# Designs tried in a protein design run: designed miniproteins, single chains, continued (2). Part 86

Each design is a single chain, and the fold is of that chain. pLDDT is the mean over its residues in the fold that is shown.

## One batch from the design tools (miniprotein)

Design m7174
Fold by ESMFold2-Fast:
Structure m7174 (fold): chain A 75 residues (1-75)
Amino acid sequence: MSLEEKLEKLEEEIRELGDEIVASGDPEALERAFEVLREAQERVKRENVTEEDKEKILALAEEVLKRLREIVEEA
């Protein structure tokens, strides 16, 4: 699976959590997550990224999703 495909999957998972996050009273966390993911997607499309950059971008996006899941679980 390409990095772009992995980021697309993460975006879908974030959207799935969206209603729960808003209901938890933290719409700012959802907004930050989509902003990070959008920036990551733009970087991989417009830059010639190194192997390490790809790992950093993916890890950052996955970390954002993990934090959103924690918000939903604690609510």
Scores: mean pLDDT 74

Design m7175
Fold by ESMFold2-Fast:
Structure m7175 (fold): chain A 66 residues (1-66)
Amino acid sequence: MDEEIERAVEEAAILAYARHGAQATDEEIIRLASERSGAPRSTVRRTLRRMKEEGRLGPPQPGVTL
């Protein structure tokens, strides 16, 4: 279950970043991942937060690399 949601979040993040770049929002990612996985948005939001803490969501924000 969680792995399917995690994959949906990763795919949604890639799609959102491709479409919106730096303007990609967590809400867009949550919406897309919820649509793809069938999971509730609350579950997807929790998974997204965990994946960000694990550093699993894409490259750093474009702009400032230290």
Scores: mean pLDDT 72

Design m7176
Fold by ESMFold2-Fast:
Structure m7176 (fold): chain A 70 residues (1-70)
Amino acid sequence: SDEALELLQKAGTLAAIRGDDETVALIQEAIEAIKKGDYEKAIELLEKAKELSPELEPLLDRAIEAVRKS
């Protein structure tokens, strides 16, 4: 979903600005999983990202919802 990728790019940028390198890596891996059609893996990675960066939870929840609708 283009919406999921847009939300994840925004979340990744915010995580990078904060220096949350592990969260950035999880978001990048989730983007690659989405591009491969592995939506289950993408959701798992984004749930882990939410645990590491609770401030991004609203954006990551919206991205997870967009992935589920794909």
Scores: mean pLDDT 85

Design m7177
Fold by ESMFold2-Fast:
Structure m7177 (fold): chain A 80 residues (1-80)
Amino acid sequence: TSEAIYGPIREGIELMKKALEEPDLEKAEKLFEEGKKLIEERIELLKSVGAPEELIKEIEEELEKLEKEFEEIKKKKLAE
């Protein structure tokens, strides 16, 4: 049950983390976008079924952290 709910979220996080390790920026952006989409779709589903706000907030905080890390990587590559 928990796996059916959290499986796609973990897959999304793994894709986003893989994007942070990807040296090709275009490929990294594609992986990051795919992972983010999976997580966002699941957050919307969790909100629709009345999941605890604390759980949703925890997932949103992890997503925001990964987004900030990727934005920093992009800025460093674009600054040169």
Scores: mean pLDDT 79

Design m7178
Fold by ESMFold2-Fast:
Structure m7178 (fold): chain A 62 residues (1-62)
Amino acid sequence: MSKEELYELARKLIELAYKTGQISKEQYEKGIELIKKGGSLEDVKKLLPEDLQEKLDSVEKS
């Protein structure tokens, strides 16, 4: 998976977590800002619930 595809997946997972009430609006905004700046995927993962972190990790490792 390309770096761009990983960032797109991370964005979708952040949006999903916000829509399901798993993260705050502040965490959502921080996550989107990190993705836009090309920030660390590890920092983005820290904002996700554990189940969504595992999903991103499984795709990144593949």
Scores: mean pLDDT 78

Design m7180
Fold by ESMFold2-Fast:
Structure m7180 (fold): chain A 83 residues (1-83)
Amino acid sequence: KIKEELDEAKKKGLGYLKVLIDRIRQSGITEENKEYIDELEKEITKEMLKSVENAYRINIDYLKALGHEEEAEKMEKFFEEKK
């Protein structure tokens, strides 16, 4: 169940995946899910470290997933100005 939800969030984007991981951590993690979540968090970190562009895109999606659409738009504009 949780693994399927994580896989679907990953398909949508790493920022969306990060929101779901944060929610699961707040509700408690079973030992079975801990290893998979740890691997997914490593993948998010690795993608963020590949480029500043990847980090911005992940953060923008994270804000959108949280419903902070105005903050996401501000970050997109800031990134475009910096580019």
Scores: mean pLDDT 77

Design m7181
Fold by ESMFold2-Fast:
Structure m7181 (fold): chain A 74 residues (1-74)
Amino acid sequence: HMDELFAEANEKARQIIEEAKKEDEYIVKNTPDPELVRKKIRELTNKAVAESLILIGDALDEEFRLEQERKRLE
Protein backbone atom coordinates (compact mmCIF):
# COMPACT_ATOMS: atom_id res chain seq x y z
CA HIS A 1 0.00 0.00 0.00
CA MET A 2 2.94 2.37 0.54
CA ASP A 3 3.96 2.02 -3.12
CA GLU A 4 0.36 2.84 -4.08
CA LEU A 5 0.52 6.24 -2.35
CA PHE A 6 3.59 7.28 -4.36
CA ALA A 7 2.19 5.82 -7.59
CA GLU A 8 -1.10 7.68 -7.07
CA ALA A 9 0.64 10.98 -6.23
CA ASN A 10 2.96 10.67 -9.24
CA GLU A 11 0.05 9.87 -11.55
CA LYS A 12 -1.96 12.86 -10.28
CA ALA A 13 1.10 15.11 -10.65
CA ARG A 14 1.57 13.84 -14.22
CA GLN A 15 -2.11 14.58 -14.98
CA ILE A 16 -1.75 18.12 -13.59
CA ILE A 17 1.30 18.74 -15.81
CA GLU A 18 -0.43 17.29 -18.90
CA GLU A 19 -3.54 19.40 -18.26
CA ALA A 20 -1.33 22.49 -17.90
CA LYS A 21 0.30 21.68 -21.27
CA LYS A 22 -3.13 21.50 -22.94
CA GLU A 23 -4.15 24.81 -21.36
CA ASP A 24 -0.85 26.36 -22.53
CA GLU A 25 -1.66 25.31 -26.13
CA TYR A 26 -5.17 26.75 -25.80
CA ILE A 27 -3.83 30.05 -24.43
CA VAL A 28 -1.24 30.36 -27.22
CA LYS A 29 -3.83 29.64 -29.94
CA ASN A 30 -6.64 31.82 -28.53
CA THR A 31 -4.79 34.80 -27.00
CA PRO A 32 -3.33 37.33 -29.49
CA ASP A 33 -1.48 39.39 -26.82
CA PRO A 34 2.06 37.96 -26.31
CA GLU A 35 2.40 39.61 -22.87
CA LEU A 36 -0.90 38.14 -21.69
CA VAL A 37 0.10 34.71 -23.06
CA ARG A 38 3.42 34.92 -21.16
CA LYS A 39 1.66 35.93 -17.92
CA LYS A 40 -1.02 33.23 -18.14
CA ILE A 41 1.49 30.49 -19.01
CA ARG A 42 3.73 31.54 -16.09
CA GLU A 43 0.79 31.53 -13.66
CA LEU A 44 -0.46 28.16 -14.95
CA THR A 45 3.02 26.61 -14.77
CA ASN A 46 3.58 27.90 -11.22
CA LYS A 47 0.19 26.53 -10.14
CA ALA A 48 0.80 23.11 -11.74
CA VAL A 49 4.28 22.82 -10.19
CA ALA A 50 3.01 23.89 -6.76
CA GLU A 51 0.09 21.41 -6.86
CA SER A 52 2.42 18.60 -7.99
CA LEU A 53 4.91 19.33 -5.19
CA ILE A 54 2.12 19.45 -2.58
CA LEU A 55 0.73 16.07 -3.74
CA ILE A 56 4.17 14.42 -3.62
CA GLY A 57 4.97 16.06 -0.28
CA ASP A 58 1.66 14.88 1.21
CA ALA A 59 2.30 11.33 -0.01
CA LEU A 60 5.81 11.41 1.48
CA ASP A 61 4.46 12.68 4.83
CA GLU A 62 1.77 9.98 4.89
CA GLU A 63 4.34 7.28 4.08
CA PHE A 64 6.57 8.54 6.91
CA ARG A 65 3.59 8.47 9.29
CA LEU A 66 2.71 4.88 8.30
CA GLU A 67 6.36 3.80 8.75
CA GLN A 68 6.40 5.32 12.24
CA GLU A 69 3.18 3.45 13.13
CA ARG A 70 4.70 0.20 11.85
CA LYS A 71 7.82 0.67 14.02
CA ARG A 72 5.71 1.52 17.09
CA LEU A 73 3.85 -1.80 16.74
CA GLU A 74 7.16 -3.71 16.71
Scores: mean pLDDT 76

Design m7182
Fold by ESMFold2-Fast:
Structure m7182 (fold): chain A 89 residues (1-89)
Amino acid sequence: AASVAIAAPAEVAVGETFAVAARNTGAEAADVTISVDGVTVGSKSNLAPGESLIVNVTFTAAGTYTVTATATNSAGSGTASAQVTAVAA
């Protein structure tokens, strides 16, 4: 089955650009998508095992956001999620 890990900071400043990484932790290549509260912010097809998709994200409003990575291949799908809190300066 497809599997993925996500890495994101726990806290960022409003207006700060930061990196989110999704790594294919499965044995097979997979299509990987990163979304924030269900909105796609980046994707890559045929991401190799151990390879990472890195996208830059900026939050313009304070709040807690859920970042989700989804990996899909012919064997199935896997997801990982992290929460990021944007704090007003």
Scores: mean pLDDT 84

Design m7183
Fold by ESMFold2-Fast:
Structure m7183 (fold): chain A 94 residues (1-94)
Amino acid sequence: ITPEEARELLKEAKELLKSDDPEKKKEAGKLLLEAVKTGDPELAREALPLVEELLKDPNEEVRKEALQTLFILSFHPDPAIAARAQELLDKFLK
């Protein structure tokens, strides 16, 4: 996908996160995953706090979706982004 397309996915994810519907929150997680797979550090930095929000969700399926995105971020080429994602994985996986 193009950088413009990835930014639109991030915007769509932010809108879906305004909903209390677990299905919409799971969709947000999928869109965040697709955006972070581009490897763009700016998109990854914007996605991290949204992923963290999903990891705190009371719904197990929503948290599982967020964990997949966080796992990809833990291998990001930017060491600061990878370190932050690894810290969050440790905290939420125990």
Scores: mean pLDDT 80

Design m7184
Fold by ESMFold2-Fast:
Structure m7184 (fold): chain A 90 residues (1-90)
Amino acid sequence: SSLEEIIEAVREMKKSIEKLKAGEKPSEQIAKLVGAILRMIGALLDMEDEELLKIVQEYIKKILEKIDAKDYEGALQVAEELEKLLKEKL
């Protein structure tokens, strides 16, 4: 399902953030993070759930703000909260 695809993309984002925290190949991890975000947006558009789209966009914004601040622990926490919220909708 599209919702399962979004959850998988959030898990991919978490892996990329963990590697950024470890200082592993930052450009490669950022590219993977962007790819995961684009896949999430595609799945959300296919679902035609405007409310869920708004919620996920706000979480993505917060994650990116934390990454820009180099607060990788905060970014992981926000991504984990998003994953839990999405799992509750399964």
Scores: mean pLDDT 86

Design m7185
Fold by ESMFold2-Fast:
Structure m7185 (fold): chain A 82 residues (1-82)
Amino acid sequence: AERVLEAMREVDRLVQAGASLAEVEEVLRRLGLSEPIRRAALSVARAMQSGEGTEEDLRNLGILQLMAEKGISYEEAKRILE
């Protein structure tokens, strides 16, 4: 099973600690997340570092939140937010 909630918590912690996006990506890869979910989490990390979220970054955050809260797949969460 994918560790989406753990990934979101790691992104928050790493960004607050001043970690690079490369370090965030390495941690997400070690958590065994699929490529689409890793890309979504990196998008969120970038937005957190800049202090500004694009519509794409906010959409990615919403997808990850739905997956974590409802236990649904990436494809189901993406479809709901389309």
Scores: mean pLDDT 81

Design m7186
Fold by ESMFold2-Fast:
Structure m7186 (fold): chain A 68 residues (1-68)
Amino acid sequence: MEEGVKYLREATEALEKGDYQKAIELFEKALKLDPSLQKTAYNLMARAYKQLGDEEKAKEYEEKAKSI
């Protein structure tokens, strides 16, 4: 639980710095440790994918976030 929140913070910092691929990897690690972070992580992953130009993945994660 605590570890998941730490990865979420690291992922958010990577997202702010423009390291979108690293941010996505860290969000995936956060979710494996703490699935309760799904809504927040999916929203931020959608943003990262949109910045990478992956509109398919961005839409997929936006829809996942809305379903939670």
Scores: mean pLDDT 82

Design m7187
Fold by ESMFold2-Fast:
Structure m7187 (fold): chain A 52 residues (1-52)
Amino acid sequence: SRVDEWVEMVRKGIESGKFKSPEDVRSLYPQVKAAVGEEEAREAIERAVSLF
């Protein structure tokens, strides 16, 4: 799913040092919302934040 793709992108970003905190991930919300809509964006961000 598109949600899984965003979560995987964030996971790789954490591994590479691009995302260092949950706040860095939450800052992606407007971009994710534009791509997948509000409901799926919220799920993607919540799942990605749980990777920390």
Scores: mean pLDDT 83

Design m7190
Fold by ESMFold2-Fast:
Structure m7190 (fold): chain A 63 residues (1-63)
Amino acid sequence: GPLPLYRAVKDYTATRPDELSLKEGDILRVLREVDENWLLVESLATGEIGFVPKDVVEQIGEL
């Protein structure tokens, strides 16, 4: 199915090694919804994969 395309709406600092740090405006693919609060994402700029909170990102499209 289509993969959702998201953008960071604010900066986020990773608190664990399996999380991604984000800057506002970073573009992400959502690979999986983990639960109601967390997403597994890929950074389109770096190719890094990690977990981010849902409340720091917004959907801007889909593939």
Scores: mean pLDDT 84

Design m7191
Fold by ESMFold2-Fast:
Structure m7191 (fold): chain A 56 residues (1-56)
Amino acid sequence: MEEDLKKLEEGLRKLLEVVPAEVAFALVRHQLVEDLGLPEEEATRLAREMLERLLK
C-alpha cells in the first residue's frame, strides 16, 4: 500500500500541472476508492493530506 500511495501522490503532482486542484483531488479520491478499495471517508482524508503536502 505505501508504494501505491507514493505512485498516487506522484500522479497527483503531475495532474496539478495540467488541471485545477479540485479536479486533481477528485481524480485521486476516486482512484483510492475504486483501485485500493478504501472507504470514501478515508479516501477523502488521504487525498486531502496528499494535496496539502504538495501545495506547500
Scores: mean pLDDT 78

Design m7192
Fold by ESMFold2-Fast:
Structure m7192 (fold): chain A 76 residues (1-76)
Amino acid sequence: MKPEELQREIDEAMAEIAGGVVRASSPEMRENYEIDVVFAPRDAPPPALPEGWELVGTVDLNSGRRAHIVARPREK
């Protein structure tokens, strides 16, 4: 995948994810929790999450990947 194609896929995924995260999370959750996205192939099992991360949601992408929205309490 060329950088331009990857950036387009990321931008499209981030637009979908941003809408989902805003609807699914409160302002307090976004302030107190770190939110990240993990990309994985659609036919692969979900990746093992590091300690403290919880799966919040999943978005299927047109590229055949899944975007997993994950959150954890912010560390000091």
Scores: mean pLDDT 64

Design m7193
Fold by ESMFold2-Fast:
Structure m7193 (fold): chain A 75 residues (1-75)
Amino acid sequence: LSRTERLAALFTELVKDLEAAGVAQADIDDILAAFERMLDASPEERAALFAELKARYPQLAPILEAYEARLAAVL
């Protein structure tokens, strides 16, 4: 799969996992916007964005950590 196809699959699966966890659409949109910012971010900026995201959504930390690892593997 291309990088674009792997990213599309990652974002699709992230949305499904967040929906399954009962996350509101506005919060899903916020999380997706953060992930999109991470695509062009430095490693240091990306770590800071993930730390901020986990601080805002502590109940989602396991999901966010799994997708942090997956995103790093694609980038």
Scores: mean pLDDT 83

Design m7194
Fold by ESMFold2-Fast:
Structure m7194 (fold): chain A 62 residues (1-62)
Amino acid sequence: DELLELAREYLREIGETRLSDEEIEELVDRALAFAKALGITDPELIKKIVRMFVDAEVLALE
């Protein structure tokens, strides 16, 4: 929810509208699973990972 809102906010800030709500949810789930797999518990690092996954997903749309 907080991370999902962060991803939606970041997408709005960069003007990206091609991703569906379902795709954004899947992206956040993948980012969170990645952080958990690495034992990352720092909220600021988790937020950074979410933004990195957003950047990678947007790049993949090319």
Scores: mean pLDDT 84

Design m7195
Fold by ESMFold2-Fast:
Structure m7195 (fold): chain A 83 residues (1-83)
Amino acid sequence: MSEEQLRAEMAEAGRLGVDWLEEKVRRGEPLTDSEVVAALLFLAMAEYGGDLETAYRGAEAIVRMRPDDEVARKLLERLKEKL
């Protein structure tokens, strides 16, 4: 697998994961700790693939559900600086 192909596949996986996350938020479903970890991994995949807008949307979704989550808050601010 080439690095470009890997980045494209990671961006796609990140988008699917963030779409899942946003749907849970829209349904008012709480995030478990395991789901927060999974969401952070999908954000990392989107960011690695260069899809910063998707990574940002995912970070916002986590902060909406878990406003006291320091990791998500720091990630949101970092991604905001790159947009």
Scores: mean pLDDT 81

Design m7196
Fold by ESMFold2-Fast:
Structure m7196 (fold): chain A 95 residues (1-95)
Amino acid sequence: DEELYKKAVEAYLNGDYEKAEKIFREVIENSDDPLLKARAYVLLGLIYLKKNDLEKAIEYFKQALDIFRSIGAPDEEIKTLEEAIKRLEEALKKN
């Protein structure tokens, strides 16, 4: 699953968002590591921002946020994601 995650990150960095999305979904389905799943959700959110799909981006960031909260991630990480979600929700209201 860690190797699968790295493969997805490489696809994302190369701009192959369709391939990255497919592999991140596989990470989420197959991984027992909640931190790895949360990271995959964050990157799915970023992919959907590249696609200008704010609603899907918000959905994925909220999935990541729920997992980060459940595993006791640092408050700073949680607040960063909360602020990102808030900004996207505000942008969605204006568009």
Scores: mean pLDDT 86

Design m7197
Fold by ESMFold2-Fast:
Structure m7197 (fold): chain A 63 residues (1-63)
Amino acid sequence: MEEMREKMRKVVREIGKETKDSSVTLAAREAVDEKLRESLEEGKRPTEEELRKAGREAAEKAK
């Protein structure tokens, strides 16, 4: 759980630095949280890359 929380924070912070837009960053954070929830429901541990992909896709759609 703590490892996943750290990966999420790292990914969202990275996207926030790239976009410099709070609304886009919020959309990315929500997508990363949703991806984590879906993965845990399936009994899987998502990778940092999977979380980053979900966050960046949401950020792109929010533009």
Scores: mean pLDDT 76

Design m7198
Fold by ESMFold2-Fast:
Structure m7198 (fold): chain A 114 residues (1-114)
Amino acid sequence: MKIERVEAGRSPEALARAREVADLMVKLIKEGKTLTPEESARLGEERDVAISAEALKPGETVTVLGAVTADGRAFGALLENPDASLEEIKRLIDEMLARGEAEAVVGVKITAEP
């Protein structure tokens, strides 16, 4: 499994929280976990974070984002474009910070073994 990371944050605290969210999603994906909407909602209530996860198929690539907003809310997301380069992911992260949509974002690109 190949794992590549890019990140940006306005504070060490926000960046640490964004890393925790991204690492949680990476762990669920590595464990072959697919979260139903109900399971995602339950974990959101238990951990004060909105997340989703889907198990990777052999040879599949996914990009996960862990993010923290200015209000301290945390969320995880899967990028719609799995073919996005690290440069494109970093550009997206930098734009999110510039627009005030996030205080910190960690992007992790994961490619499963074929």
Scores: mean pLDDT 74

Design m7200
Fold by ESMFold2-Fast:
Structure m7200 (fold): chain A 61 residues (1-61)
Amino acid sequence: MEELEKLIKEFEEALAKGDYQASLDALNRAIELAKKYGLPEGLLKQLEVAKDFVESRLPPP
């Protein structure tokens, strides 16, 4: 769980700085760990909603 906590912290810090790409990278890794460890569906859904929000802030490629 410490690795997941670190990734969530990195996501929050990047988001606070407006670094949406770093936020998305950390969030994707957090979601993968959450799925791997079988975390509650509610938490997983919350992370996926945050991912959608961050993706909507990234410029198109």
Scores: mean pLDDT 78

Design m7201
Fold by ESMFold2-Fast:
Structure m7201 (fold): chain A 119 residues (1-119)
Amino acid sequence: MAKVTESGGGTVPAGGSLTLTGKVSGVDFSKSDISWLQSSETHGFGTIASMSADGKKVGEAESVRGRVTISVDFAKKTAYLNMSDLQPEDTGTYYEMVGGLGGNGSVGTLGNGTKVTVV
């Protein structure tokens, strides 16, 4: 069974930077799409950054465009989300998801999340 553990959240000042870390076990990470999702009062719940298993397709949400970078260390089964120029509306809980969203309504594996507060 897949397990995701996020870390790196905390309180940061507006205009600051933060790197979130997500570790994955119990799945073939090299064959899984990786996404970072945010749950917030301002933006709701949705994907903010994604990378396909082969690294060829990368996406970012409009609200964070140009301010986030997703990277993956396949050997360590770890994904990173680097965030810059953080704004108060970026406050929320951030989740790593492993595996794609299925066309039949299935979702990938989520962790418990890491909380980011921008002041």
Scores: mean pLDDT 76

Design m7202
Fold by ESMFold2-Fast:
Structure m7202 (fold): chain A 98 residues (1-98)
Amino acid sequence: LPSVEEALQAIEDAAENVKKAREYELKGDTQKAANYLTAAAILAVTASLVDSPEVKEGLRKLAEIVRQAADELRKAGHTESAETFENLAKVIEEMAEK
């Protein structure tokens, strides 16, 4: 199991991967976008293994970042990718509530 410090770092790394996924999707590199989003999901799952109020708050903030990226993608016409990001945000929110 990761430490609280390792879980918080994983959340931070996940947020950066989400930002890169959005950037690559907007550039039309859907494969790189999918790879970065998958990396973010794995990092979020890893962090969720730690039962800590600080980690739960970090996951809620991560879900908000993912939802914001989804909104930006939807406004740019990337509707299918926006839906994928929204689904990830919901899963991360559920991880934060348990």
Scores: mean pLDDT 88

Design m7203
Fold by ESMFold2-Fast:
Structure m7203 (fold): chain A 62 residues (1-62)
Amino acid sequence: ADDEALATAYRHWDEAVRALENGDLEKAREHFDAASAAYATVDPQKAARLRARGEELIKEAE
């Protein structure tokens, strides 16, 4: 269960980063949110840090 949640989080994170590389900020936000949500089922505090990091990456790409 936890391993599946982490795998899902990492998959969404990778997709978000690819979306940023393609300039698709909306898709990047969706995948960063999905990654954080998946991670929150395992570690809510680390999930919050992932969300903050995703927001920072999007802001830098703007």
Scores: mean pLDDT 82

Design m7204
Fold by ESMFold2-Fast:
Structure m7204 (fold): chain A 64 residues (1-64)
Amino acid sequence: SLKEIYEEILKLAKELGVTIILPEEMFNDKEVVKALVQALLDIADRRGNEEMKKKLEEILKKLN
């Protein structure tokens, strides 16, 4: 479900040192959730964190 994916995104963001707070209404917007994953992917890529990139790519795959 999109809610489970969103909770996984929050966990990965926390591991990356990023805090995300999103209203409940917005986690039902697939495009907003995709934009969050893309932003985290960019941060992980800039830091050279290949393990985090792989985890975020798997989430993006579930959203497509």
Scores: mean pLDDT 78

Design m7205
Fold by ESMFold2-Fast:
Structure m7205 (fold): chain A 62 residues (1-62)
Amino acid sequence: MTVLAEATHDYVAVTPEELSLKKGERVEIEGEMTQPFNPGRSLETGEEGLVPREALRELSRY
């Protein structure tokens, strides 16, 4: 299962494992967004990292 989500606001990574996001940026998350931070990939940059659930809005699941 993959979740497509969109950043609701800009997010600046605090640790090297986190992904920085720009408002409106779309990310794919492997599995469900069950944790406060989940492994994902930016569809704009192709970068992979931990993405914050609170900064994301789920668009679809497939």
Scores: mean pLDDT 81

Design m7206
Fold by ESMFold2-Fast:
Structure m7206 (fold): chain A 57 residues (1-57)
Amino acid sequence: LEEELARELAEAGRAFQAGDLESAARHLLRAADLAEQLGRPELAAILREAAERLAAA
């Protein structure tokens, strides 16, 4: 889970740098789900908010 969370965050960053906001948002949503499973609901909320902003752009 921890390594999977790190991977999803890295992929979100790469997609963002490439200008693929939809892909970045999807990776952030997967990262949020993993953060929730790790018992980090505050982090999950932050990641979901970031994904919503990118999807709305």
Scores: mean pLDDT 83

Design m7207
Fold by ESMFold2-Fast:
Structure m7207 (fold): chain A 59 residues (1-59)
Amino acid sequence: SAALDAASREANRLVREAAESKDPEEAKRLGEEAARLLEQTGAPQSEIDAVRESLRRIL
């Protein structure tokens, strides 16, 4: 769906910003926002898990 595609693009942008952030608190906030966005739009669990895995490696 268009909404899910938009959410996936935004979540990927947030994860990239988290990876580039030098502030661990900002990185965590951006990552939590990405995961929450995917959960709210009904993204597959595998995509949500992939985001959480990326954040675990960044943080």
Scores: mean pLDDT 82

Design m7208
Fold by ESMFold2-Fast:
Structure m7208 (fold): chain A 50 residues (1-50)
Amino acid sequence: EEELRRRARAPLERFYEAAIKGAEKNDPQLAEDLKAFWEKRRERERKIEA
């Protein structure tokens, strides 16, 4: 179960990072929103790990 989440996590992280960097050039607010969404996901995973 956690293994499946970890395997899927890496490509999603790469996608979000690329999207955020792209958005930062054209729309800083969108970039911040994307960072917030990704941070909430990471926070949820931290709670699951705890």
Scores: mean pLDDT 70

Design m7209
Fold by ESMFold2-Fast:
Structure m7209 (fold): chain A 59 residues (1-59)
Amino acid sequence: SDEEIKAILEKYGITDYKIDETETSILISGVAPRDTDLVALAQELQEKFNKYIGLSLTY
């Protein structure tokens, strides 16, 4: 759900985010802290939702 995606993004410190969810993908844009583990973020989202994860994040 959107709430679960948002909770994970907030846990990783992602701000100013936009989420585009389809049946097969979750596409996220936003701002990440410079020390954010993007691999861990993508892995957690993929494992939880079983969708393609696309991240377009700035620091």
Scores: mean pLDDT 82

